# Ledger of designs, part 58: designed miniproteins, single chains, continued (4)

Each design is a single chain, and the fold is of that chain. pLDDT is the mean over its residues in the fold that is shown.

## One batch from the design tools (miniprotein)

Design m13982
Fold by ESMFold2-Fast:
Structure m13982 (fold): chain A 114 residues (1-114)
Amino acid sequence: GAKKEELLERLKELKEEIEKLLEKIEKGEDAEKAYEKVLELIKRLEELLKEAVELGLIDDETALEVEILIGMALLQLGVGKVINTEEEKLKLSKEALKLLLEAVELLIEAIEES
């Protein structure tokens, strides 16, 4: 239905933004800006996950897997707050983004199969 198609479009847009931020970090993005953008992307993925669950487009196992990946990404960012070097902070933001990319790809695949 239209809601499934709209949700998939928003998830694909989020995936593209994750990939673009990963490329920017590899080219020397500011650590504070990278951190803030990763938090924004996490919040958007959490909202899209909630919508997928509310629409019955994914099972509880898939929802839990995505939640675990989001939790792991948040942990990487939390460690980044106590790191004093910009290079190490950017590395943690990059690891968080890789976890978010895995989560968004898993969610897209599950919804497309529904």
Scores: mean pLDDT 86

Design m13983
Fold by ESMFold2-Fast:
Structure m13983 (fold): chain A 65 residues (1-65)
Amino acid sequence: MITVRAHQDGRVTTTEVSTAEELRAVVDAAVAAGAERVEIELDGQTSTLPGSRARAWAESFVRHW
């Protein structure tokens, strides 16, 4: 289970995904919408990424899955 929290203009959008492909799609959509920060929770571990790096990280994550 992967939880994605996108921070945009003072709003937090939470999305739960189950696959690496869904994670990439959600992160890509959030960054395209102007998310300034993306918080990813995987197996109880939380990683916070600036929007400018979130897409590159998601692409790398999918490549290693």
Scores: mean pLDDT 75

Design m13984
Fold by ESMFold2-Fast:
Structure m13984 (fold): chain A 70 residues (1-70)
Amino acid sequence: SDIDALRDELHSLSTTRSNLTTQKKTAISNGDTDMASSLDTQLTNVSNRQSDVGTRFAALIGSDAEGVAS
């Protein structure tokens, strides 16, 4: 279902964000400012996608709840 797909995408994005955060800390520790900047851009993109997917997921859950409550 669309709900399951969005839930799975949110889990995937959460994992990606965690991995990128770890990579950024490593890049900073190594003095790799170019890599750290690239990872910052990727983290921003993931955060934006998490917000969009989260909003869609919440809307679908809300719609289902309204259908059951009626």
Scores: mean pLDDT 80

Design m13985
Fold by ESMFold2-Fast:
Structure m13985 (fold): chain A 86 residues (1-86)
Amino acid sequence: MRREELERLLEELREAARRGVPVEELERLMERLEELAPGEGALRGVEALAEGFEEAGDLEAAELARRALEAERERRRWEEEGVVVE
């Protein structure tokens, strides 16, 4: 089941971020997540990155990841839902 693979990749990405692996490795894991669950995989991947960075004590990287996640969610909301009155 792809859900089990998605869960494993999210755990792997979180651990990789916690360990401070090279950005290229994090990018490969993010690409695999996006391939398994287009849109959802990338968003959940950024959440896993933020959690991993927080556990590593890299609060700046965690904050940047959270900001990127919020910006991407807002962008997708505007693209998918269009104009919202309030």
Scores: mean pLDDT 73

Design m13986
Fold by ESMFold2-Fast:
Structure m13986 (fold): chain A 99 residues (1-99)
Amino acid sequence: IEEDLTLIDERLEQTTDERQRFALRELLVVLRNLPVLRRDAEELGEEGQELLTELDEIEKQALILVEKLRKGESVDLDEVVDLNVRAGVIDLKIAVLKL
């Protein structure tokens, strides 16, 4: 994941397309938040198991986008936005479960 974050930062420095820069920044946010959300969901024990499964799916999809970047392909903005929204919903669900 640290190597993936470095790759995205390098691509941001080289990219002049505003839509791609937005997509790369949002992908960076998703990847940075995933370890935090995973830790918080793990602390919930049994109640967090379904959220951990959803986080695994988000991580798999985010890593597919990172692989596309590694191969020199662009990242689809809509896919990154969907991942960020899904991660945000999980963050909210974790917050509610901690109440």
Scores: mean pLDDT 84

Design m13987
Fold by ESMFold2-Fast:
Structure m13987 (fold): chain A 70 residues (1-70)
Amino acid sequence: SMREVRKRLLELIDEIEAEMEKEGITNQYELDVRLEKAARELAKELGLDPEQVLAMAHFLRLIKLEEKKK
């Protein structure tokens, strides 16, 4: 379901951020590269359109950034 895709993507974003923090990487470009790879792998696992899953991943990332500003 779309709810499970959203949950999995949010978990992947959190995992990527945590791994990058451990590595001392703060570059947003590196996060985008890792997120794109993870989103494409998730799309393949679930048999979904990789472009749609990637678009959702970027949308969720933007929401998380805006929430951190508040």
Scores: mean pLDDT 82

Design m13988
Fold by ESMFold2-Fast:
Structure m13988 (fold): chain A 104 residues (1-104)
Amino acid sequence: SEEVEKLRKAFEDYALRLLIEAQLAVSLNFSPKEIAEIFRRVAEEMLKKLEPLLSPEQIDKLREAFEEGVKEIEKTPPEKVLDVLQRLLDRMQAIVDEEIARLE
């Protein structure tokens, strides 16, 4: 459906942006706190973009996953940040997949 395609594209676009900005921050030797702030900013932008495409319950689940991810990144050595990002993206993909299954 068009709704499913819009949801997938919006998620993919922001997931790619998170990955690019995280890789850039790590390459520039940003502190864990600075990397966490970048994630928080991009996460807030993503949630605003996804808000009209997801139920309030799914938005709350994504917000919780992002807040947990941001807290984990603050405590993560730079060499592990990409591993934490991948885990966060996997959690978000699962939430998006639950909504897609519900729209089928």
Scores: mean pLDDT 79

Design m13989
Fold by ESMFold2-Fast:
Structure m13989 (fold): chain A 64 residues (1-64)
Amino acid sequence: SSGAEGARRAVEEVRSQLSPESVEAMLRVLDLGLAGDEEGAERAARENYEALKEVEDAVLAAGA
């Protein structure tokens, strides 16, 4: 299975606990990665690292 698709489902499970901006930031990074834009994904992750950390922490707590 696609790791990025699994990550998108994990984010959706904790979406209600996150700001819409944090969810959008993570989904943007995943979408860029799926499109093959690795540089864009890395840049987006760096620009939104605190939002991504919030999402990752929530996903890990939910059972990543």
Scores: mean pLDDT 74

Design m13990
Fold by ESMFold2-Fast:
Structure m13990 (fold): chain A 61 residues (1-61)
Amino acid sequence: SRAAVAAARREELVARMRGKSEAERGALGRETYDELVTREGFSEEEAFAVVAAAMHELLLE
């Protein structure tokens, strides 16, 4: 389902961003956003929500 894809991409993004610099985290977030919109058919709002949730989760660690 779309929700399952969103959850998987969020978890993957958090794992990829962990231990990275702010610049690298930004690049990974943008890459994931672009992939969700262009390849997975997510709306911009849905893609942004996935990336924002991943970044928020990481900032609270």
Scores: mean pLDDT 84

Design m13991
Fold by ESMFold2-Fast:
Structure m13991 (fold): chain A 67 residues (1-67)
Amino acid sequence: SAAEIDAFVDEVLEIKRTNPLDVALQRIADLAVERGLTPEQIRALARAVQENLPDEELRALAREILS
């Protein structure tokens, strides 16, 4: 659901904000696996985090790939 996607993005953004990039990427990947994301979805999300997309663009991307 949109609410579940938004909650996931909020966790991703908190991890990104509170950890160095390398640690954040690993924690986000682990969280995505726990939440049942496909390898393709995980790769797209990891790329967005690596590229330092703004919070609103990362949220929009997550809504696109997870809906």
Scores: mean pLDDT 85

Design m13992
Fold by ESMFold2-Fast:
Structure m13992 (fold): chain A 74 residues (1-74)
Amino acid sequence: MLSDEEQFERLERELLAHWLAAADAAARAGDTARVQELDRLMQETGRRLKEARDAGDLERYREIVAETRARIDA
C-alpha cells in the first residue's frame, strides 16, 4: 500500500512527464503560444499542488492533477 507521500510523488512525476511531452510536441511544431500557455499552466498548477500537499489533502491533489491533465490534452 502506497503512503500518501508516495502517492503525491507518483502523481507529480506522472503529471510532469505528461506536461514535458506536450511542451516538447508544441516546441517541435513551432507553436510558441501553446508553449507559453503550458508554462503558465504548470506554474499555477505547481502553486496549487504545493498548497494541497502542505495541507495533506491527497483528494484535492488528485483533482488538481486530473484537471491539469485535461487542460494539457485540450
Scores: mean pLDDT 85

Design m13993
Fold by ESMFold2-Fast:
Structure m13993 (fold): chain A 64 residues (1-64)
Amino acid sequence: SVDEGLAWVEDHVRAHPHLSPEDVAAGILARAPQELDPATYQALLDHYGDEQGLADYVVALASA
């Protein structure tokens, strides 16, 4: 589900507070398709539009 994907993304951001926002985003994009179930990953991409939309959200979240 989107909520499951969002929780995973937020946990990953919280786990890496000293990485640059761009490095966090790159890590999420590399790991999400491997660690999330495919339906959850697709729901996450659909929510943000695409991989770039997801990356932009992660950069904003990690920059807060």
Scores: mean pLDDT 83

Design m13994
Fold by ESMFold2-Fast:
Structure m13994 (fold): chain A 99 residues (1-99)
Amino acid sequence: VAELLERAAELAEEAARAAREGKAEEAVKLLEEAGDLVHEAALLLEESDPDAAIELTLLGMSLHIAKKLAEQGKLEEAAETAEEVARRLRELAERLREA
């Protein structure tokens, strides 16, 4: 699961860079891919770590909001949201490795 979160964080960071470069379509695609990995990780943790699964569900919602912001041309807000989600995904991956 930690590997899925690290990959999702990488995609969210790539989405933020694409958004800052004005590449809205690329940012949307990367945010969608990051969201898919976060959803997969949440399902895997649902029974073993329900608190982590809830946190991932909320982070997935934030990625969906970032995607909608990018679709509306609000690329700076999309980048900021994606960067925040990436940071939190990396923090959660570290916590899961400690368990």
Scores: mean pLDDT 85

Design m13995
Fold by ESMFold2-Fast:
Structure m13995 (fold): chain A 80 residues (1-80)
Amino acid sequence: KDEIIAVLEKILQMIEEGKSIEEIIEEVKRLAEESTDPDLKAFLEQLYDELVELKKTLSEEEAREYLKRLLKHAIEKLKK
């Protein structure tokens, strides 16, 4: 849980710092490749697929706003 929360908070920070969706996708891919924990790796692989789909279906601004809302909701849910 704590590692997943830390990853979500890092991605949220990247959005707030003005990183592009492409940069976020590349970071998630790198974290998935480097992860030795199978649960975290599976989570990051799923997140990667979702982010790739968002990039294809939404504009940059829409994708960033949607992802920001999803990340805040996921972090709140995991902290409970």
Scores: mean pLDDT 79

Design m13996
Fold by ESMFold2-Fast:
Structure m13996 (fold): chain A 130 residues (1-130)
Amino acid sequence: DDLLKKLLEWVKERLASLPWPPSQEDLEDILLEAIYALLNNKLPEEPLSEEEKEELKVEVAQGIVDGDDRVLQAIRTAVEILAEALVEVYGLPREEARRIAEETATSIVTEGLKKVLPHVKIKLDWSGVD
C-alpha cells in the first residue's frame, strides 16, 4: 500500500524537523496524525487542530472499548511506523524506539479513555502485538 510508504516518509520528515529529544507533545501529535491517516486512508492535508486531536483521542479510546479491529489495527500500524521512523531519523536501537512509540500510544489512549470512562484506570501492553 502506497499510503504506508508515504506515511513513513511523512513521519520521518516531521521528526527530522524537531530537535532531539522530541517532546512527548510532539510525539503524540505525530502519532495522532499517523492514526488519522490510517483511519481515513489519506495523509492529513493540514496539521490537525486541537479540537480534531481531542475528538480523535475519543474515537481511538471508544474503538478500543468496542474492540473495533479497524481502530486497533490503525494504532498498531501507527506505532510500528513511529518506531521505524525513530530508528531511521535518530539511529535509536529498535527496542528503545518501539518503547517510545508504545508509551506515546498509551498516553493518547489514556487521555481518550479519561473522557469516555472517567473513573477507569487502564494498563496497555503492546509488546505482544506482532
Scores: mean pLDDT 82

Design m13997
Fold by ESMFold2-Fast:
Structure m13997 (fold): chain A 57 residues (1-57)
Amino acid sequence: GREELLALAREVVREAGGRVGREEYERLHKLAQERGLDTDPELLDGALAEAHIRETS
């Protein structure tokens, strides 16, 4: 669900030292796909944006 996708996004952003870019997007997409989560680009971008705010605030 959304909470699981956000948790994955937060881990991706944390491991990247707070960075959000193409590499982090590709990694989140792969992790979401492996877990059978939605891979909608808008959902992935939204999760990464929220994760970035939470990990850098």
Scores: mean pLDDT 82

Design m13998
Fold by ESMFold2-Fast:
Structure m13998 (fold): chain A 82 residues (1-82)
Amino acid sequence: SKDEIEAKMKELFDEFLREVQALVAANLSKLSDEQLQRIQAIVLEAGRRFKEAYEALDVEKAREILEEALREIRAIIEEALA
């Protein structure tokens, strides 16, 4: 049903935010202000794109958007750890 799809998509977004928060918290001392701003920009754009997928009830598109955003954030974290 539509309600089940909406609930599943909200769960995906909540899991995404928790993972981003955990990654930032674990690496905060190693992240520059510029890197933190880049991560924030990725999260904001992912949220915008997620809203479009959510309104379209496109679960797979929503998952792809969040997975892409997590890859970009992880790349910034890896850059900070180098």
Scores: mean pLDDT 90

Design m13999
Fold by ESMFold2-Fast:
Structure m13999 (fold): chain A 70 residues (1-70)
Amino acid sequence: SEREKKIELIKRYIAELKELTKGWSKEQQQKRLNEFQLLIDEALRNNSSVEELEEIGKKFLEEVKKEKEE
């Protein structure tokens, strides 16, 4: 179902975010995880599609990657 696809996608992005930030302090990692959760919660409240959630996840991961490189 679409709901199952959304849940699976969110879990995948959370896992990737945790992997990207595993070398960070607990405080920095948790801050980014909390920011991602807020974005996902807002998107779900707005009944965002799987494609919209995927775009949100991709953009967030790219921002985190840029921060990691600095």
Scores: mean pLDDT 84

Design m14000
Fold by ESMFold2-Fast:
Structure m14000 (fold): chain A 58 residues (1-58)
Amino acid sequence: GEAAVRRLLAAAKAMLDEGHIAMTEEEFRKLLKEKYGITDEELAAAVAWNRAQARAAA
């Protein structure tokens, strides 16, 4: 849900501040899970919620 998106955005900001550069989707998912504690389920929920918002706006 929305809470998962907020948490993902906070983690993304932290990664950018650490000098985040081009990486594979698998590497990104692994970093989120191991460094920021964002599970695969939370990531999937955030992506699904974001897609639903995009569909509503389209």
Scores: mean pLDDT 68

Design m14001
Fold by ESMFold2-Fast:
Structure m14001 (fold): chain A 118 residues (1-118)
Amino acid sequence: SDKTKKAVDLGLETLDEVIKLLNEAAALAASDPQTVALLQRAIELAQQAKNTLLQLSSSSVSTVLGAFSSYARKIRELIREAEAAAASLPEAEQIRALLDKALELLDNGLRQISDLGS
C-alpha cells in the first residue's frame, strides 16, 4: 500500500541519517577501540534493519512499525553503551551530541511510522 511504502521510506531515511551520525561519532572515537566496536555494532544493526524494511514494502504499516521498533530498541542500547564508554574521551561532548541526535532521529522515525498506521 502507499502508506506501507511511506513507512518503509521513512524508516530507511531515518536509518541512513543514524548511520551517518554513528560513523562520525566512530571517527571522533577512533583512539578508543571499545567505543568504536559498540558504534560499529550499532551501524551493522541499522544496516540489517534497512535490509529487513526493504523486504516489507508489500506488508502492512504495523509490520514495518514492529520491525523498526525492534531494531531501534537494540540500536538505542548500543548507543547508550557507546556514550558511557566515550565519557572519558577528549571528544566526549561532540560524540554525545552526535549520539543524542541519532537517538532523537530513531524516536522521531518511530513516531512518524506509528502515525501512518493510525
Scores: mean pLDDT 92

Design m14002
Fold by ESMFold2-Fast:
Structure m14002 (fold): chain A 66 residues (1-66)
Amino acid sequence: MERKLRAARLRAYAIVHEGVVAGKSLDEIEKAVRDFLESLGLPKEEIDRIVEEARAFAEKVRADMA
């Protein structure tokens, strides 16, 4: 489980970085991450946690690029 969660988080963070660089909104990035995690069949609790982390990361990446 931990290895699968780590791989999912790394891909989610890549989706965030790609989205921020492409000028996507935070809502669009959040949706892309959620759709990806749901496609993996992760439990809702894990999806919600990773999405929250991904949103916070997107906000930091945006601030650093300002």
Scores: mean pLDDT 81

Design m14003
Fold by ESMFold2-Fast:
Structure m14003 (fold): chain A 95 residues (1-95)
Amino acid sequence: MDAELAAMDSLRDIYDIGISLAYSLGDSEANRKLSDLYNKGGEALHNGDLDAARRYGDELAKLAIELAKKAGDESSVEHIEELRRRFHEALREIE
């Protein structure tokens, strides 16, 4: 389903940005948390647990934004916020 793919694509893109930022900052704890949240969010989407997907996706985006702010990367903050908005929109289309 297109909406499920859109949700997963948004989640993956937030994760990719977050991992890149964590690597750049040398933050191995953030790297582990991003991977855990991405895996749990993806599993929730696969299982149709939209409430869990929303929670994990929000925490993933929040952590990625915190990392972007620490890196002084305002463009990544804006991009992650847009991806989070798309993720929420995709979840509404599935519901």
Scores: mean pLDDT 88

Design m14004
Fold by ESMFold2-Fast:
Parts: C-alpha cells; structure tokens; sequence
Structure m14004 (fold): chain A 86 residues (1-86)
C-alpha cells in the first residue's frame, strides 16, 4: 500500500535511525513499483527518492534527515504521491 508506505517513510525520516529510514525508503520504492500509477509518474517518484537516498548516503552517518529543508522535501514528496493516488 503506497499510502501506508509513504506515511511510514515520513515517520522514519524524523528518526536518527538510518536503518529504519533505509527500510522505510525501500518499502516505499517497492510499493510505488507495484502500484497502478502511470509508468512516467512511477519513474519520477523513484528518481526523486533515489536522489534523496544518494544525498543522505553522501553524508554517511551525519543526521541530515532531520534538517528542515530535507524534512520539507520529504513532506512535499509525500503530498505529491498522495495527490497522484487520487
């Protein structure tokens, strides 16, 4: 369920536990891939999530997920996913 996975991802992004974040991100990517969303919409969301993952991983162990700009990006991405599911 993409909606549940997106909610879990936002919750995990507020944690300092990178393993919880990585699991929630993988679950969200899998839910999007298995959804009925148009292929172009799936590609866009997967690209955005992959870009966020690469950005976070580039700081290896630094708590960048809780940064206000990153939190805003995560919440905006969740909103776009929820709108696409309507």
Amino acid sequence: NVKEAAENFVKASKSTDLDEYRKALEDLKTAIENSDLPEEVKRRFLYDLDSLERFVDSFNGLPVLTHPDIQKYVEELKKEIEEALK
Scores: mean pLDDT 79

Design m14005
Fold by ESMFold2-Fast:
Structure m14005 (fold): chain A 91 residues (1-91)
Amino acid sequence: LEEIAKKLEERENSLPEVARGIAFATLVPAEKLPEYAEELLKGLKAVAEGVPVEQLPKKLGLSLEVVETVEEMIELVGLEESIKALEELLS
């Protein structure tokens, strides 16, 4: 939670980046991020390729919890912004 906000703030010191960091930290609990980060990124990239969110468990074997988090990330932060944030965090 707090780590995501810090990462985004440190990378670029702009108001839009800070706002995204806060939104992302609210949606994705810090304790779950390390466990799900790779699967969340995989799911988000599949949605960007045109896979419906509902098909993620069947096509990629993702858990329902990961799929729900992917949906919330898209709604709260946005698809491209969520992918960018997770890639930056996993670097």
Scores: mean pLDDT 65

Design m14006
Fold by ESMFold2-Fast:
Structure m14006 (fold): chain A 90 residues (1-90)
Amino acid sequence: MDEEEFKELEAKYKEEVEKIRKEAEEIVEKIVEEKKKEGIELSEDERKKMKLLIETILLLGLPEEWLKELEENPEATEAKLVALLRQLAA
């Protein structure tokens, strides 16, 4: 592979990953603000876990309904994502 092609591929990969990271952070902030309005303050660990789940949803290209479900029922959405990842690894 040409060194220029490899550098372009690396740059594109980093750009896409950073874009997903920024989108996930924005979604986390919206969820945190909504929960705060309900009198619920998310811990740093809960926020990190939610960011990881959102990043996974975005990386897999799952429908927006998954993000909605995550906000309404994070435990069920986590279990569903783990089951999907296990199926993809098999």
Scores: mean pLDDT 77

Design m14007
Fold by ESMFold2-Fast:
Structure m14007 (fold): chain A 101 residues (1-101)
Amino acid sequence: SLNEEQKKLIEKYVELAKKNTEESRKILEELAKRALEVLEGVDGSDEGVAGRARFFAELVEALAKTGSENVKVFVPALEKLAKSPDEVIKEEAKRALAALE
């Protein structure tokens, strides 16, 4: 479901999360903020939005496997997205939250 560019981007963020530094935390916090801005308040009729929600969930699941505490910066954004009126965004956000527990 993910293209090669998306997979490479996930690998890059996984390496950042493994560093477990304040600098990597700030980068992940900005990523979470941008994902929330893109996905919050949309109606899901845009297939590109559904694809972005799935990419974000896959990213968070991959980051969770690193065991880094920095991954928890995604929790506030995912909790908001789990309340989305769009069922795809809601279910993908719930899936990502489960990976962080």
Scores: mean pLDDT 76

Design m14008
Fold by ESMFold2-Fast:
Structure m14008 (fold): chain A 71 residues (1-71)
Amino acid sequence: MEKLREYLRSLGFSEGVINMFLTALELHREGREDLADRAVKGAVNQAENEGIPQEKIDEAVKRLREIMEEI
């Protein structure tokens, strides 16, 4: 959790967006895949609204999906 939070901060994401990504990960761990996907979509939309470049958003989603594959 902490390493993912620091990584997302280094890409320029706000705490709100970071918390949305972490919520998606927790929902995935609970088997709530539909809710997890909605949380990822919410995080992406908020990051776009904050002006984060698309390449950084794609990188964050890719890393989140890699972590989800491990749990």
Scores: mean pLDDT 82

Design m14009
Fold by ESMFold2-Fast:
Structure m14009 (fold): chain A 70 residues (1-70)
Amino acid sequence: MEEEELKKKIEEYEQLSKKFEDNHKRATDNAAKAAKESPVRAKSYQGIADATKKLADEYRKKAEELREKL
């Protein structure tokens, strides 16, 4: 039971990490497009890109920590 819950949680964290990696890519692309028209918007998208990258890394780390308990 506990092992099955750990495996489910690992999968959830891996899915969240991937989702935030996808969001990071989109935010980075948006920042690049905005850079030509508005430096302020480019900075805003870059902030989102940095935040989503950090979240992706955090969820990946959480998944790895749970895998160590299996």
Scores: mean pLDDT 83

Design m14010
Fold by ESMFold2-Fast:
Structure m14010 (fold): chain A 68 residues (1-68)
Amino acid sequence: MSAEEAREEALKKLKEGDGKGAGEAAYRAEEDEGEEAAGKAFTEAAQESKNVEAGQEGSLAYIELKEK
């Protein structure tokens, strides 16, 4: 998944309150385009969504997936 695709999917998921889905999208982008691109995509999506709770959940899910 490209960073741009992940940013779009993460934004949609965060607006829906699906933080874990947003974190999973960011992790797929990391596998294809690297950590910096994926992290930027997620951060931009989280800021645009204005859903702080879903953003926190997504950030934790992304970190947990990276540790595996």
Scores: mean pLDDT 80

Design m14011
Fold by ESMFold2-Fast:
Structure m14011 (fold): chain A 55 residues (1-55)
Amino acid sequence: MEEERKKRLEEQIKNTPNYFARLALREQLGEPLPEWLRKQLTDEEIAAYRAAKAA
């Protein structure tokens, strides 16, 4: 379900140079962060971004 939307979001992630923007797109997918993105971001940065979005 929603496979087309997930594919489009993944393509947007590949075309997005900003790491936090890529994180936002992954949050829209409702999935855990991929390994390549985790290597670019620290756990603290991920936690801070999610906290800011939740507020």
Scores: mean pLDDT 61

Design m14012
Fold by ESMFold2-Fast:
Formats: structure tokens, sequence, C-alpha cells
Structure m14012 (fold): chain A 92 residues (1-92)
């Protein structure tokens, strides 16, 4: 169980670095403030969705890249929810 938690945490932190998310979110994850980290990521996903919706781009490749960015953020959110669940199980 501890090994699963450590690996998932490392995977999430690596994905945060790849996406270039603010250090504030990485710090929240390191401090185990998962609910706050999830909230910040969802806020960013909503912001990007609004920005992309306002951009009427006829290029399907650019639209696909924008969708991929949002999906990556949602993936991080699910990873954080799972990390929180596993840490709660470890406390038993």
Amino acid sequence: LKEKIEKLKEDILRELDVVGLPEEIKKLVEEKKYDEAIEKILELAKKKAKEFSAMDDPNPEIRARRIAEILRLIGIQFGLEELKRLEEELKK
C-alpha cells in the first residue's frame, strides 16, 4: 500500500511538472492538501475550457491539442482523488 501511494504521488508530481502547473499546486500535494489541489486544478480546467470555447479556431489539430490539455488536467484530478483514498486506507 505505501509503495502504491509513493508511486502515484511521484507520477502526479511528474505530470504537474510536465504540464507546467503553478508551484502552488505542487506544494499543496506535498502538504497532503488534496482537496485544495483538486479545487485549483478544476478551476484551471474550467478557465482553459472557457478560453478555448471563445477561440473559434478552424484548425482541427489545434482543437485536438486544446481538448488534450483539458483531459490531462482531469486525469491529474482523478489521480489526486485516488491518492487521498489510498492515504486514508493507510491510516487504518
Scores: mean pLDDT 74

Design m14013
Fold by ESMFold2-Fast:
Structure m14013 (fold): chain A 77 residues (1-77)
Amino acid sequence: DEERKRLREITENQDTSNEALAERLDLLAEALKDSDPEAAEVLREIAEKLRAGELTAEEAKKKASEKLGELEKKKKE
């Protein structure tokens, strides 16, 4: 549940620059690499696109929130 709480913190944080958000997504991806490598890879891609300016912070938060939903479904099933 630690990773889900971290993902919620990231998506709810209002004091987030694109760089800070990308760093937090990278850290969460590193934490997930052993338990959910697919989720980790998606979070890394979001962070990379955010740094490249291909995603806005709001788009990145939306993508991360979608991944949070998938992780919660996986835990219940």
Scores: mean pLDDT 72

Design m14014
Fold by ESMFold2-Fast:
Structure m14014 (fold): chain A 82 residues (1-82)
Amino acid sequence: MTVLDAKAQALAAQAPALLARAEALYAQLKPEDQEKLEKWAEKKEEELKKQEEENPLDVNELHELLYNTLLEIIKELEELLK
């Protein structure tokens, strides 16, 4: 079994609340701002794919990257709602 460190476990525990917040913010966006978010998300996905090809991450590093990506999504949603 893959052993998760305490940091990865803590990040996993917080993920559902952050995802719920992201979904609530997305539902408040205008259609034009949803398109802006989709374009941003496509660019971010390409960047993440390139990073994985160049420097494969371990499980703990991947969990931290996914958590930070979720925080970036929430920040982008909040900027679009201004």
Scores: mean pLDDT 70

Design m14015
Fold by ESMFold2-Fast:
Structure m14015 (fold): chain A 83 residues (1-83)
Amino acid sequence: SAGAIAGAEAAAALLSNPEARAAAREGAELLAKGDELLAAGDAVAGTGAYIAGIGAILDALLLAERAGESEETLAALRAALAG
């Protein structure tokens, strides 16, 4: 999950499309919140945050593909989704 957060943040830095960048950042923030909640023992809220974070990164990937972002940027988003 730390790798997924780092990957999403790295992808956000590479993204030129502002909507895709915002979605990647939201995904990273939600994954980080998921880790925090899971560490605190809140499995339900932590899992929910994780699902939402993955969804945001998927939205970022779709927006980035439509915007014609570089293959390097798309690979970074795909790596974040793979964990």
Scores: mean pLDDT 84

Design m14016
Fold by ESMFold2-Fast:
Structure m14016 (fold): chain A 80 residues (1-80)
Amino acid sequence: SKEELLAEIARLVVELDRLYREHRDKLTPEQAARVEAILREAYLTLRDVVNDPNATEEQLREALERIRKLLDEVRAIVAA
């Protein structure tokens, strides 16, 4: 459902923010800048789908997949 997809997108964005906040003080300046850029992109993606009353399930699935890839990138950065 669209509501379930929106909830999943929101949960992943919250997880991105949690990872950034948890690891911020341990990141290099370059890693911090990259994670901050990813977090900004994730928030903009969430904002755009939340504010679009005509968003299709396909568009929501595309946004979810985009955010999953961003989360994977942040996980790789914080695990290094």
Scores: mean pLDDT 87

